Designed miniproteins, single chains, continued (2). Designs and how they scored, part 39

Each design is a single chain, and the fold is of that chain. pLDDT is the mean over its residues in the fold that is shown.

## One batch from the design tools (miniprotein)

Design m5331
Fold by ESMFold2-Fast:
Structure m5331 (fold): chain A 96 residues (1-96)
Amino acid sequence: MEELRRKFIEEATRKLVEQAEKSGDEATKIAFEAAGKGLAEPEKKKEYEEEAIKKMVEAGLSEEEAKATVEGAIEIIEKGVKGLLNEEKEKKEKEA
C-alpha cells in the first residue's frame, strides 16, 4: 500500500533526474533528488530541502531561486505520480 506510492515517487523522480542529467542542469537534478527523498521520507522533508538549497546556492543560485526550484521539483514529481496513477486506472478499464 505505502510501498506502491513510494514506488511511484521513485519512478517519477528517476525519470526527472535522468532528464536533468541529459540537459546538464545540475541545480534541477539536485532539486529533483531532494524533492523525491522528501516525498518518500516526510519526516526528513525539511532537512532534504534545506541541504538542496545550500548546494544550489553554492552552485551560484540565489536562495530565492533555489527555494523556487525545489518547490517546482516537488510539484512536478507530484504530477508525475498522478500520471502513473492514471495509467493504472486505464489498465483496469482495459482488463474489463
Scores: mean pLDDT 77

Design m5332
Fold by ESMFold2-Fast:
Structure m5332 (fold): chain A 91 residues (1-91)
Amino acid sequence: MVEEIKEKILEILKSDLPKEEKIEKIVELLLENGNAAVEALRELHERGELSDEEIKEILKKLLERKLKELKEKGAPKEEIESVEKALEAGK
C-alpha cells in the first residue's frame, strides 16, 4: 500500500492543479489510508520530493479536515479543542 500511495502523491504533485487542490488531495489520501499514507509522505520528504513547507501545509490541512470531521460526528469538546490547539501550535 505504501508504494501505491507514494505513486498517487507523486502524480498529484506533478499535475497542473492549483497548489491548494494538490494539498487537499494528499490530505484525502492521509484520511483514507492512515499510517500507510503517513509513511509515504515521510519517504517522499526524505527524498526531497516534498519540502518542509509543503509538509507543514499538508499537516495543517489534515488537522483542519479532522477538526471538521470531529465536529460533524459530535465528538467531545475536549477532543475538538485538542485538534484546535495542534493547529494553533503549527502557526
Scores: mean pLDDT 76

Design m5333
Fold by ESMFold2-Fast:
Structure m5333 (fold): chain A 86 residues (1-86)
Amino acid sequence: MIEVPEVELDPSDSIEELTDKIIEKLEELLKKSKDPLIKEMLKHVIELIRKWSAWAIENNVPVSEYIEKLKKLLEELKEAIELLQK
């Protein structure tokens, strides 16, 4: 079984630094995962985060707002992975 790692989101980090940290952890999880549904879900979430971070940077989204939305997305991902692993 795989577990979604705890990722500390520091409000002093830039959107780019936060994105890099999260993507690195999700890519590590993707490499460890053997379930094709979990792999597909992780690939989609990584792609979504990349697109969203680019949009957030371009539109000067506050880091605090970006962190809040990212935490919600990661919690939903964690719950979905745990449910799929039973």
Scores: mean pLDDT 77

Design m5334
Fold by ESMFold2-Fast:
Structure m5334 (fold): chain A 111 residues (1-111)
Amino acid sequence: MLSPEQTELFTKRAEELIEEYKKASEEVKKKLQELLDYIEKQLEELGEIPELPLGVLNRGGVAVLLVFDLLNKKEYTPPEEILDVAMSVFNLSRLELLLGGKYLLEKILEE
């Protein structure tokens, strides 16, 4: 379970990343949309989806976006590789990364 201080920290970092990526180029936003589409497809293939606390969603989403930023400095990286790297680097569950990634990406890609 995350402490209140950890929850606040991940919430603040999530909001900072959302504002940063809202200002991103159309090319970057297209890559983020491809990542969101992949995540939504993966979630459709799962059974019952649990509700995760906001701090856990923000942690998962931050992890996904940090890996996306790192890999976006290279050639095109497929969404599956972004999630696999995030799981390996942050030692987070695939479910947390999928749900957290969806949560932050929807906020970035909303007009």
Scores: mean pLDDT 80

Design m5335
Fold by ESMFold2-Fast:
Structure m5335 (fold): chain A 66 residues (1-66)
Amino acid sequence: KEAEVYEQAAKLAEKLGDKGTAHVYRARASLARGNLDEAIRHAREAYQLGMKEEADRILAEVEKAR
């Protein structure tokens, strides 16, 4: 359910034109599913789109989960 909530939030952010926030939520959904490679990919996209602090937090959580 956590991953589903994040996926819905990502879709809403995408529809509103907020690509950075959409990638943050997709990274969170991937992390909740244990898909670390996908979480890293979305976190890097979010970082490039200006969501640097949130992306760094997700990347730190990924390293902790390894």
Scores: mean pLDDT 84

Design m5336
Fold by ESMFold2-Fast:
Structure m5336 (fold): chain A 68 residues (1-68)
Amino acid sequence: SSRQKLLQEIANKTMDIADELGLKTGDKLTLVSESVREAKELLDQGVPQEEVMKEVTEKTKEKALKLS
């Protein structure tokens, strides 16, 4: 489904962000879990997929920078 593809894209993008910043595996996995959970919550609230991708990505970048 398009929903599953979006969640996979968010997980992959979060992994890339964590890897670029050199985060440890534990922090990387936590960020992926959080980003996917937040995306699901926004989708369940009826937020459009494009907006979910943008919002979750920006929030994940901010969190990753604080962990780096």
Scores: mean pLDDT 87

Design m5337
Fold by ESMFold2-Fast:
Formats: structure tokens, sequence, C-alpha cells
Structure m5337 (fold): chain A 68 residues (1-68)
């Protein structure tokens, strides 16, 4: 099971019209990106994994950071 902040990020990505499988990948990519390379890496990885735009990816990453 993912951390609560990752589940919250998934819900935000899904609200942007992304299907559940891609939303899960995007949320996990954002969380992993934060651990491995920081905020900008997390934004790029979330965009690549889920297909959301940069503004949506930034909001998701910032939500994870605030929940930590």
Amino acid sequence: MDYPQVEGARALIESSGVDPERAVRGARAAHRGLLEGGRDTAIEEAMRASGVDRDSARAVVDAILRAL
C-alpha cells in the first residue's frame, strides 16, 4: 500500500482526467522522483508517467511535499 500522500496525489491526477492505472504510475513516479532528485525531478517524472501538464504535476508534487 502507498503512503497517504501518494494516494492523495493519485486522486489529484485522476481528477485531471487521467485513467486510474496512469494516475497510480504518476503518483508513484512523483514520490520516487522527490526521494531521488527533488522537486523538479518529481515534476518531470509525474508528467512522463501520467501525461498531465506541468501545472497539474507541480500541484501534485507540492501536495506530496506539504504532506511530508
Scores: mean pLDDT 77

Design m5338
Fold by ESMFold2-Fast:
Formats: structure tokens, C-alpha cells, sequence
Structure m5338 (fold): chain A 73 residues (1-73)
């Protein structure tokens, strides 16, 4: 399994990519970044057994969803 540090680093990269895509206004880039983030969080959430890491993943998913919702508004 990925270590917690690797998961944290990957989530930060996914956030940066999504924020950059949103700032660009490119719908294809936004959809691609959102899908990549969703796939990663879903995959890690399903395999993760550590409750603290699960909670961190939920918080990350909520933050990414908020970024997307702000773009749609």
C-alpha cells in the first residue's frame, strides 16, 4: 500500500492540477483533473483500513468537491 506521506503528496498534486484546470476554464482539462482525483480517492478509500487516513481522504474529497462546486456557481 502507499504510505500516508505518498497519499498526502498525491492528493496535493491532484488539488493543484484541479485548481489549475479550473483557473484555465478548459472544460476538458477540468473533467480530466476531476476524474483523476475521483479515481484516486475512490481507489484509496476502498483499500484503506486506517481510520485517520480514511478521514483524511474524506476531507480531501469534500475539498475537491467544493472547488468544483465553486466553479459551477
Amino acid sequence: SMEVEEIKEEIEKLKERLEAAIASGDEEAILAAAQEASDFLTSKGEEEKDEEVKEFLKEAAAELSRLLQEHLA
Scores: mean pLDDT 78

Design m5339
Fold by ESMFold2-Fast:
Structure m5339 (fold): chain A 80 residues (1-80)
Amino acid sequence: DAALGAVEEALRAIREQDPSATAVVEELERAIRAVKAGDLVAAIEHLQRALEAAREQGLDTSPIERALQVVVEELAKKLE
């Protein structure tokens, strides 16, 4: 699933930048669980919280922004 892969990649990228970024990591792990449960709306909410926490910590947000875009596109396809 493209959504799951994108969020897992974002989690890996954030861990490589700063493994101590606990708030960002926890929100990305919650987003992964939401995607696995089929709840893409909850996944988007957790990704938005991860993005906010990453910005506050001065991390490169690009991996999270990429994951958010992929999950939004997958949600849009399912709402047709």
Scores: mean pLDDT 86

Design m5340
Fold by ESMFold2-Fast:
Structure m5340 (fold): chain A 69 residues (1-69)
Amino acid sequence: SKEEIAVELAKRLLELGVDSFTAVEIAQLFLKSNLTEEELKQLADEVIRLAEAGATPEEILKFVKEKLK
């Protein structure tokens, strides 16, 4: 489900050092998105890779906002 994708993404972002406000905002954007579950899962994988590469919370949030337009 979209909810499961959003929750698991937020959880992984928190574990990778992203602050709770940014992680929650990203999860809310995923839940409000009109993208398919498959598209959201692919985007979640991209977001996780970006965080693992050391992107800042601000960079990650900007990336998500751009992709979800």
Scores: mean pLDDT 87

Design m5341
Fold by ESMFold2-Fast:
Structure m5341 (fold): chain A 82 residues (1-82)
Amino acid sequence: SPEERERSLALIEEAARRAEELLEEAKKKNIPFEKMKEILGFVQDRLQELLAQVDAGELSPEEVERRMEELLEEVEEKIKEA
């Protein structure tokens, strides 16, 4: 439905904002620029895939929320490994 799509897009936008906040915190910890660039690319690729699946009607808002939580956890782990 249009309402479900709008909700899914809002969740993706919120997750993107939270990922940006995590990367800004990582900059303060002197994480190498190349590593931050790799993490940013990973986030952008994952978000594009999710947007395509939402547009195709393949994901519910609940599934989008779960995948966004997984994405943020993966970003945090990649920052810790840097």
Scores: mean pLDDT 82

Design m5342
Fold by ESMFold2-Fast:
Structure m5342 (fold): chain A 102 residues (1-102)
Amino acid sequence: MKERVAELARRLAPLAPTLLEIVEELTKLAAENPDPEALRKAAEELLERRLTPEEIADLRELAELVKGLSAEELEELARRLGDRDAAIVLGFARAYAAIVEG
């Protein structure tokens, strides 16, 4: 079920440490200035600096797919992955989808 979401999360799993560093940087920026537009711009700039265009495209596809999921469905997928790094990627993609929608 939702095989494409699992495939993308596993493919992007090696990026989990980089995505956690991006989250840490964005968290610091949010503490200093909680402006949604500034955070959205910072997120895009950090992704373009830290990831390849192919990795960004895969992450954006994952974000669009998880955008339609409930919190409960996302938690269930994270448990089924059985991979901490893939689960981190899934969580990041959901947060990214929420930021882009604002």
Scores: mean pLDDT 79

Design m5343
Fold by ESMFold2-Fast:
Structure m5343 (fold): chain A 73 residues (1-73)
Amino acid sequence: SLADPAALDAEVERAIAEMLVGFANYLLKQGKKEDAKEVIELAEKLADRSTDPAVQAEIRRLVEELKEKLEKS
């Protein structure tokens, strides 16, 4: 088998979440709070679509950390 579809989907979701988290942190450092908020909302939607509970929990944790940074900015 070239890949396990479920394992591949979980890996792709993790990679996208990491990219979105990195981008949101970059935008917050640039003072682009509105843009960062939109990226955070995209990461939250990704978590809502995740069928893997561990991946969902990890993304939601990262989203909450970003929301705290946004509020303190």
Scores: mean pLDDT 78

Design m5344
Fold by ESMFold2-Fast:
Structure m5344 (fold): chain A 77 residues (1-77)
Amino acid sequence: SELEELRERAREYARERGLSPAEASFVASYALTAYELRDDPEKLAAYRKALEEEVAKLDPEVREEVERAVALADELL
């Protein structure tokens, strides 16, 4: 399926960039959600905003890792 292929590609991309398994899983999850919402710009924008607000609440060290993973997922899409 397209979603399974995208998940695998996202994980492989994250692995090649030296991300941890947890970070790779996060990148894959983000990429899949963004892909599902690709044909709905309003929902995609709302999702990205909600993600940004959630990331802003994290500890600074965790926030940097998550922001890096999000940036890599955006490059994949």
Scores: mean pLDDT 73

Design m5345
Fold by ESMFold2-Fast:
Structure m5345 (fold): chain A 63 residues (1-63)
Amino acid sequence: VSDEEIEGSIYLIKAAVARRLGDLKEALEYYKKALAKFKKSPDTSQSEIDALEAEIAEIEARL
C-alpha cells in the first residue's frame, strides 16, 4: 500500500466526519484532498476514484 493510499484514506475519514457534523465545505475540502492522493496512488482502484468523484459532485450540487 502506497503512502498516497494511506493519506487518501485519512482524508476520506476526516471528510466523512465533517459531513456527519454538517460541515459540507470542510467535508468537500477533505474529499478533494483524498481524491488527489488516490489519483497519485497506483494502489487505488478506478471504482474508488469514481465513487469519491460522485460524492464530491453531490456535495458541490448542494452548496
Scores: mean pLDDT 81

Design m5346
Fold by ESMFold2-Fast:
Structure m5346 (fold): chain A 77 residues (1-77)
Amino acid sequence: KTIKAKISVEELKKKFDEILKNSTNPAEIFYLNLVKKEIEKRGIELTGDKLVEILRSLADISPEAKKLFDEYGEVVD
């Protein structure tokens, strides 16, 4: 099964930055900053599909990351 984004990678990045800016949980902030570094490393090769896959991996740590995945990601065969 593959994970697909319903919106562009640029819109997903904006929404991710908003979560990071508004987070007050130290553990969530720590993991979100690790993801931000991975986003920067991938650069031009980062797809919306890959970003929603990363958000899914954070769903147990960040309710806001889970919400973004639930709204803008889908699992397909």
Scores: mean pLDDT 77

Design m5347
Fold by ESMFold2-Fast:
Structure m5347 (fold): chain A 100 residues (1-100)
Amino acid sequence: MSPAEQAERALLAALHRLFTLATVRHASLEEVRAQADAVLAAARELAKHSSPEDFARAARAVITLIEDFLARNPDLPEEVRAVLRELIAELERLRAEQLA
């Protein structure tokens, strides 16, 4: 498996864990924030092993998955929704930086 493929799998695994924590009734806001930071760290790692275009495409896919998750889960606590929106903003910033 290439470093880029390993980084992409790590990013998707971190994202799936974030969605699980966001929907678990006992997950603390601090745990959700820590996992959002892990998603962002995995995205930065993917950027090191990807072309700017390939990273921008992957970042867009992750942003779409988060937006779809928010749309399908309107009952999430507002603090959790805010963390996910902040993560979208950080990923959009990384995507823009790679395309510039």
Scores: mean pLDDT 86

Design m5348
Fold by ESMFold2-Fast:
Order: sequence, then C-alpha cells, then structure tokens
Structure m5348 (fold): chain A 67 residues (1-67)
Amino acid sequence: SSGLAGSLREHQAELERVRKDLENARKLAEVDPEKGQKEISEAEKRMAEVEAGLARDLAFHAAQLAS
C-alpha cells in the first residue's frame, strides 16, 4: 500500500536527519559542552520516537499479512 510505504519512507528519512543532528551535536559538545549535551539529549529522544514509530508501522503491516 502506498500509505504504509510513504509512512515508512518518511520515518526512515527522519531517522537519517536525526542521526546527522546527533553527530553535529556531538561535535558541538567538544566546543560547547552545555549546548552540545542539550542537543544530544533532544536528538536521542527524537531518534527513539522515530524508531518506535517505524517499529509500529512494521508490526502493523506484519499483523495485516498474518490475517
């Protein structure tokens, strides 16, 4: 289905952006530890949310196929 495929693609793209943000935040932490640490924490939270959403979409698809 196009809806599921689109959702998975969006989650994957967002995960890729968050990974890039996390790497930039780690570099920032070497120069500005306080700001960098905040950005690391925010990026980690976003990464967990995106991964959870992707896992839910995959589980939903698997459940539909099992019917």
Scores: mean pLDDT 80

Design m5349
Fold by ESMFold2-Fast:
Structure m5349 (fold): chain A 90 residues (1-90)
Amino acid sequence: MVRTGPLGEPVSVRYDPSLPVGAVLLHNVDTGITEVYTVPSGLGPARSQVGEVFEVTMADGTVRRMQLIAIGADTPETSENVLGRRVDLP
C-alpha cells in the first residue's frame, strides 16, 4: 500500500502553513461556503489536487461536492496512501 504517490507527483499539492497539520480547506461548490476540516491521520481527500472538485463523505453520511483549496503541511506518505481510499471527514 505504501508508495511514492498515487498521482506520481505528491508535491503538486501546495501546503498552506497557516492550516493545522493534517487539515484541509474545502470549498462547497453547491453552497459557496469555504471551511477548514481536520482530516484524521490516515484519511485524506479522494485522489484530487488543489483546485479540483471531488466528493467528500461527511460524518453524518452525506456526500458533498467540494473543491480542494489548500492542504496542511502534514500530508506525508501515509496521507498519499489514503488518497486511494474513501474519505471520511468529521
Scores: mean pLDDT 55

Design m5350
Fold by ESMFold2-Fast:
Structure m5350 (fold): chain A 76 residues (1-76)
Amino acid sequence: ATAEGDRLLARAGELLNEAAKYYQMAKDYESKGDFEKSQELRKKADELTREANELVRRAAELNGQDPSGLTAEASV
């Protein structure tokens, strides 16, 4: 493992945590019937998830690993 790869994984984790918060907020708004707000929050979560997946992929490449088991899927 490389220090750079580990740093990218740490940042990806932070982005995934933020994405999880937005997905949870989106679920809450959806349950209240605010579909417009829910969609906006899901888009933000998807954006963060995509950025995190790119960082995970780069970290895996630096560490000589297959990233296929390390990425998350965006949903909306």
Scores: mean pLDDT 77

Design m5351
Fold by ESMFold2-Fast:
Structure m5351 (fold): chain A 66 residues (1-66)
Amino acid sequence: MSKEEALEHLRKAEAAIRAGDLATAIEHLRKLLDVFGEMAENAIKAAEAGDEAAALAGIREMRETL
C-alpha cells in the first residue's frame, strides 16, 4: 500500500466514524492492518465498542506517522 492510499483509507475511516457509519469505517481500517498492525487493530476495536474518541485518536496517530 502506498502512503497516499493509506492516507485515503484513514480519511475515509475518520469521515465514516464521524457519520456513525461503523461498517464503512471498519472496512477502511482493516485495509490499514498490514501497514499499521496493532494501531489499526486498536482503532477497529474502539470503533466496534462505540468509542468514537479513541477511534479518532488512533486514526490521527496513524496519519501523523505518514
Scores: mean pLDDT 85

Design m5352
Fold by ESMFold2-Fast:
Structure m5352 (fold): chain A 94 residues (1-94)
Amino acid sequence: MREELEKELEKLKEKAEELPEDSKERGLTLAQIGALYYELGEYEKAAEYLEEAIRILGDEAPAGTYGVLAQAYKALGKEEEAKKYAELAEEKLR
């Protein structure tokens, strides 16, 4: 339910504030926040949090993080960005 996703989102946002700025745990937490914003239909916010997560995690960013970012950009009509991140997600699975 939407209210459950919003509650989880607020809990993760509080957790992210307690973590060191460029820590792997914060990067992974921001990726979870971005995925929840995507589920809520908040595509611009999803893209912002997922890009920040990728910036922090670098090469350790999960394929799923790129995949959700690609879907968020597709929902926003940003086809070139969507294609770029979809290809990165596929590369991570090889």
Scores: mean pLDDT 85

Design m5353
Fold by ESMFold2-Fast:
Structure m5353 (fold): chain A 88 residues (1-88)
Amino acid sequence: SSYEKKLAEIERQLDALERQFLANRDDLAALRALLAQVNELQEELLKLGKEAEKNGEMDKDFAIKMTSLAIRLVGLQTQLELQIERLE
């Protein structure tokens, strides 16, 4: 479905952000930009979930994948916030 494709795109963006975090651990400006992108991606994931639920496209596999991505986004947000604090 189109929702599954959007979810896969969010996963690809998250994978890229995780790699960029590892590559830029000592770059305060890059970390702040990554944190903004993580926050935007979290909002996209929440919006996608609400639309999928409203349209009856929220099956068990979709819900499990959404939950997995939400946990990873929260984890990356926390790591970014802690690393930014250490560099400030």
Scores: mean pLDDT 89

Design m5354
Fold by ESMFold2-Fast:
Structure m5354 (fold): chain A 81 residues (1-81)
Amino acid sequence: QLALDERIAERLKEKIEEAKKLMETGNVEDARQAYLAAKSAAEKARELAERTGNPYFRQLADEAEKVAEEAKKKIDELEKK
């Protein structure tokens, strides 16, 4: 279970980093993908944090939620162009 949790955490972390990269492209579609990916990662990490009690998933959920907020801001910014 712990080894599986670590593997899932690594995948969520990678998804969050990809979302951050998508926000750097200046493309509104990429920013929308970043928002959806970060939002999805946050929800899954929260689920796993509650189910497993692993604080690392809580940390990932908070990070992903922050990235989703930044992506939403970026979408608004890009749509003004």
Scores: mean pLDDT 80

Design m5355
Fold by ESMFold2-Fast:
Structure m5355 (fold): chain A 107 residues (1-107)
Amino acid sequence: MIDEIERIEADYRAGRITPEEAVQRLLELAKKATTIEDVAAIVRAFSRLLPELTPEQALRVGVELLKALKDPEMKEFARSMLVELARRYLTPEEAERFQAAIDEALK
């Protein structure tokens, strides 16, 4: 998991892939996540890409990440991290929209 995340980030930093492509590769890794540690690593990698995304793209990716996770405990952990990230990088209004979309995706 970590090796695959490091490769995605290295390819992005080298300009070989777009932010959107890096995000899609992280979402594929989320489907393979088996531990809370895997989820934490994926969400941290996503947080480093967040400034390169529009608020609408960030919202869509957050929802897709939660849907990619199979375990309810992993979903709740990812939700908590994503809400914290939204509060740090988005406006209050954008963070509220993000949180509402995340909460709706978990119903």
Scores: mean pLDDT 78

Design m5356
Fold by ESMFold2-Fast:
Structure m5356 (fold): chain A 70 residues (1-70)
Amino acid sequence: SSLSPEVLQALTEKRKEQEIKLQMEDAEKNREREREVEKLLTDSEKAAQIAPEIDARKTKRELEELQKLQ
């Protein structure tokens, strides 16, 4: 039995609506994941930039103190 064009159109519209809803839900979840990854990346990048400078300063101070003790 061939489906009426009206029923086919309604079914296609329902599928499109469900697909859009699913895409919106997936986009929201993906945005949240992206924010989490971005936070982790930003934090690690900032830590990588700052940590060598702090470590270099600490090592220099410790070396200077050791030289004074010798």
Scores: mean pLDDT 72

Design m5357
Fold by ESMFold2-Fast:
Structure m5357 (fold): chain A 71 residues (1-71)
Amino acid sequence: ADAERAKRVAEALIDKARELGGPTSQAAVERAQQALENGDYVTASLYAAKGLLDAGASPEEIGRLAQEAVD
């Protein structure tokens, strides 16, 4: 289902953002987690992607991680 797939993407992006870490990404990760808890998986993925970019991940790496979460 689309919602289950979107949730898996959001969870994978949040987990990677937490793994890479850093004070600049922490606020974005917290917002992503809140959106995930509210069932807003699109907003969760956007904030998690921002956290990943802030932590030094490339857009290509973020796209690959999202694709791997649904495979």
Scores: mean pLDDT 81

Design m5358
Fold by ESMFold2-Fast:
Structure m5358 (fold): chain A 60 residues (1-60)
Amino acid sequence: PLTPEQQAAVDKAETEAMNEYQRELDRLRAEGKLTPEREAEVHARYQARLDAKVAEIRAA
């Protein structure tokens, strides 16, 4: 189980990843490049970043 401090750090990381993901989608949409395939690629990239950050928090 995570400590309350680790859980707070995870929650913050999830919020930040969500905000960055949405910003990237907004940019792609504005450029006319947002497709289901590209959205899946962006989602996978941000999920990988979040997973890495969560692993880092758990290692602390």
Scores: mean pLDDT 82

Design m5359
Fold by ESMFold2-Fast:
Structure m5359 (fold): chain A 80 residues (1-80)
Amino acid sequence: MTAEEIFNEMQRGDPTKVLAEKLRELGYEVGDFESPYSTVIRIALQEKLDVDFDALMSTNLRVRNRAAAEVLAILYEKLS
C-alpha cells in the first residue's frame, strides 16, 4: 500500500481506528489505553525509520495523519 492510499483511507473514515487496524494487520500490538499515533512513533524509533517525527507529533491532524500513513507504507513494504 502507498502512503497516499493509506492517508486517503484515514481521511475517509476514523483515522485512529484505521491506523490501529492497519498496525494490527502488520502484527503490532496496539494497547487499549495507548494512542495509535504513540504506537506508530514507537515503531518508527525501533525500526530506525527516516521519517518526520515533528510531523508525527504535530497538533495538525492532517499533517500527523500523512506522517503516520508514510510510516505504515514503509512497514507494509518491509513486511511484504
Scores: mean pLDDT 81

Design m5360
Fold by ESMFold2-Fast:
Order: C-alpha cells, then sequence, then structure tokens
Structure m5360 (fold): chain A 59 residues (1-59)
C-alpha cells in the first residue's frame, strides 16, 4: 500500500538522523515523483505512516 511505502521511506530517513518533518517530506516526494500517487493520496499516506510509526515507538 502507499502507507507501507511511505513508512519504509520515513523509517529509512529517521535512521539517517533526519527529523520527522524531513522524513515526511521525503516520503511525500517519493510517492508523488516515483510511485505516481496524487498529492492528496501522498499526503494522506504520509500522515497515516507517521501515525503508525509513532504508535510503534519509531517516530
Amino acid sequence: SLVDKAKEVMEKELKKGKSANEAGKAAYEYLVNEVGASPEEAQKATTAAYIELAEEGKA
């Protein structure tokens, strides 16, 4: 799913020491530019991914 793809990008960026905002931006840009998601779909997926990572103690 787009959420799983966003989670993968965000987790990778967070492991590099980037902020949550930087990780979210990277996931959004990946979904729009590489996956072909709409801006609305990418924003929704990135938001959901952040919530899930926070619930898992990873964000």
Scores: mean pLDDT 83

Design m5361
Fold by ESMFold2-Fast:
Structure m5361 (fold): chain A 56 residues (1-56)
Amino acid sequence: SDELQEKIAKLVKEYQEEMARLKEANDQAGIAELKKKMLETLVPLALEHSRAHRAG
C-alpha cells in the first residue's frame, strides 16, 4: 500500500515538472501527449490502489 502510494506521488511530481516545462515552451502537442501518458500510467495504479483497499 505505502510503496504504491509513494510511486504514484513520485510519478505525479515528475509529470507536474515536465508539464511546467512544456507550458513554458508553449508546446501544445507535448502537453496533449503528456496528459495522455499521465492517464495511461496513473489510472492503472489508482485501480491497483483501489483493489488493495478493498482486499484490506
Scores: mean pLDDT 78

Design m5362
Fold by ESMFold2-Fast:
Parts: C-alpha cells; structure tokens; sequence
Structure m5362 (fold): chain A 67 residues (1-67)
C-alpha cells in the first residue's frame, strides 16, 4: 500500500464511518506515521466488518481499544 492510498483509506474511515476524533482515528494516524500499512488495513477492515454487522460507533471503539 502507498502512503497516498493509506491516507485516502484513513480519510474514508474518519469521514464516511464517523470516527473524526476517537481512539480509532488516533490509532490509524499512528499506524500511518509508523508505516505499519498492513495493520492500518486490518484496522479499517475490522471497522468495516463491525459496521456491516450492525455495531454502533461506541461499540466498535470499545472492541478496537481492547486490543
């Protein structure tokens, strides 16, 4: 994954899924800055899966923060 592609994925997570100022957003930024693109992709896929399963944003934050 390129930096540019990773930035667009992170923007989509923040804006489209509604995590503009959360621990998920902070984790995503940290993974991007540390060039841990595989873990960033896994984070985004986990959020997408949980959203599709009907979890609320608060529930998703709690589940992700437990890791």
Amino acid sequence: MSVEEAVEILKRLLEEYGFPASQISLLGVKLLLEERYEELEELVEAVRTLKEAGYSNDEIVALIEAR
Scores: mean pLDDT 69

Design m5363
Fold by ESMFold2-Fast:
Structure m5363 (fold): chain A 89 residues (1-89)
Amino acid sequence: SALLEEGSKLAIKLYEELKKNTPEEVIKKAEELMKEKQKKLEEEMKKKGIKIELSPIVKKGVEAQAFIEALIEIKPGETEKKAEEIYEK
């Protein structure tokens, strides 16, 4: 839980920086990936009989991860550059 929240915070920080100048095509792809990730997560939870309510920060983390994956797929060079700026100072 705590590790997932920390990862989500880092992904959210990257997402906030990247989304300011993001093309519509990347946003569209991110929405598709987010829906797929949410569906898979819900199916896995049902399969295991687990009722987990995701915290708001974890939900935003999933959204941020989907956005980053969309950027990597569409604009890999820009994503790597922004990640370096954020994580390497």
Scores: mean pLDDT 67

Design m5364
Fold by ESMFold2-Fast:
Structure m5364 (fold): chain A 85 residues (1-85)
Amino acid sequence: LEEQAAAYQAKADELNKKADEIRSEMHKLLIDTGKNGSVEEQKKALEKAKEMAKEANDLRTQSDGYNAQADALRAQVKAAEEAAK
């Protein structure tokens, strides 16, 4: 059970890392376009940033799901240990 909880935690961490990378790319795109881009390029960058933000949000939601599963398994182990003592 602890190994399974650790596996879910690892999946959650990987998804969170991917979400953070997408957010970093989004910020860089908006800053770079804001400094040197035309109004039309800024509008296209904003639309792309909205799509990236949705993808990052979806990954974060999946990560939260895996963290909840890991926490539930760890809570079960702790409750069983406390009940046995």
Scores: mean pLDDT 81

Design m5365
Fold by ESMFold2-Fast:
Structure m5365 (fold): chain A 71 residues (1-71)
Amino acid sequence: SPALELLRELRSKMDPEMQKHIDRVIRLYEESGDLEATIRALRGLLSMETDPKSQKLIEETIKQLEEILRS
């Protein structure tokens, strides 16, 4: 799944604390297939992230997931 590949790539670039939150987002998508709920969960993580580089990575992942949702 392209969405799972994007989420796993994002996870690999994050610190261990944020990786735990991204693991829950990955599980949400694997169990539900609900890409809209997955994007909402990532927006929640973005609001918690204080590092500008990590914020940028989450924002770019959201944009790519929104492109998948629109296709």
Scores: mean pLDDT 88

Design m5366
Fold by ESMFold2-Fast:
Structure m5366 (fold): chain A 83 residues (1-83)
Amino acid sequence: MVKLTEELAEELIKKLEELKKKSKDEEAIKTIDEIIEVIKNGVGKDLYETLAKMKEIILNSNSSDEEKDEILKALNEVVTKYL
């Protein structure tokens, strides 16, 4: 079992906060905030379960496909660095 460490959670949140600062889409900003809360609540739990919850939130959001892809890419870049 791969756990979501505090270090990985911090890096994920940092990347999402940077993405949030660049976004002008209110729905994308809302989606990013919801994902950040999932990450905070997922610390010490299974990483893949936390990632699945984040992906579900992104895919069910009203954001554009471009914004969804950007969020998913940002998450994958951080996760692949730590796995």
Scores: mean pLDDT 83

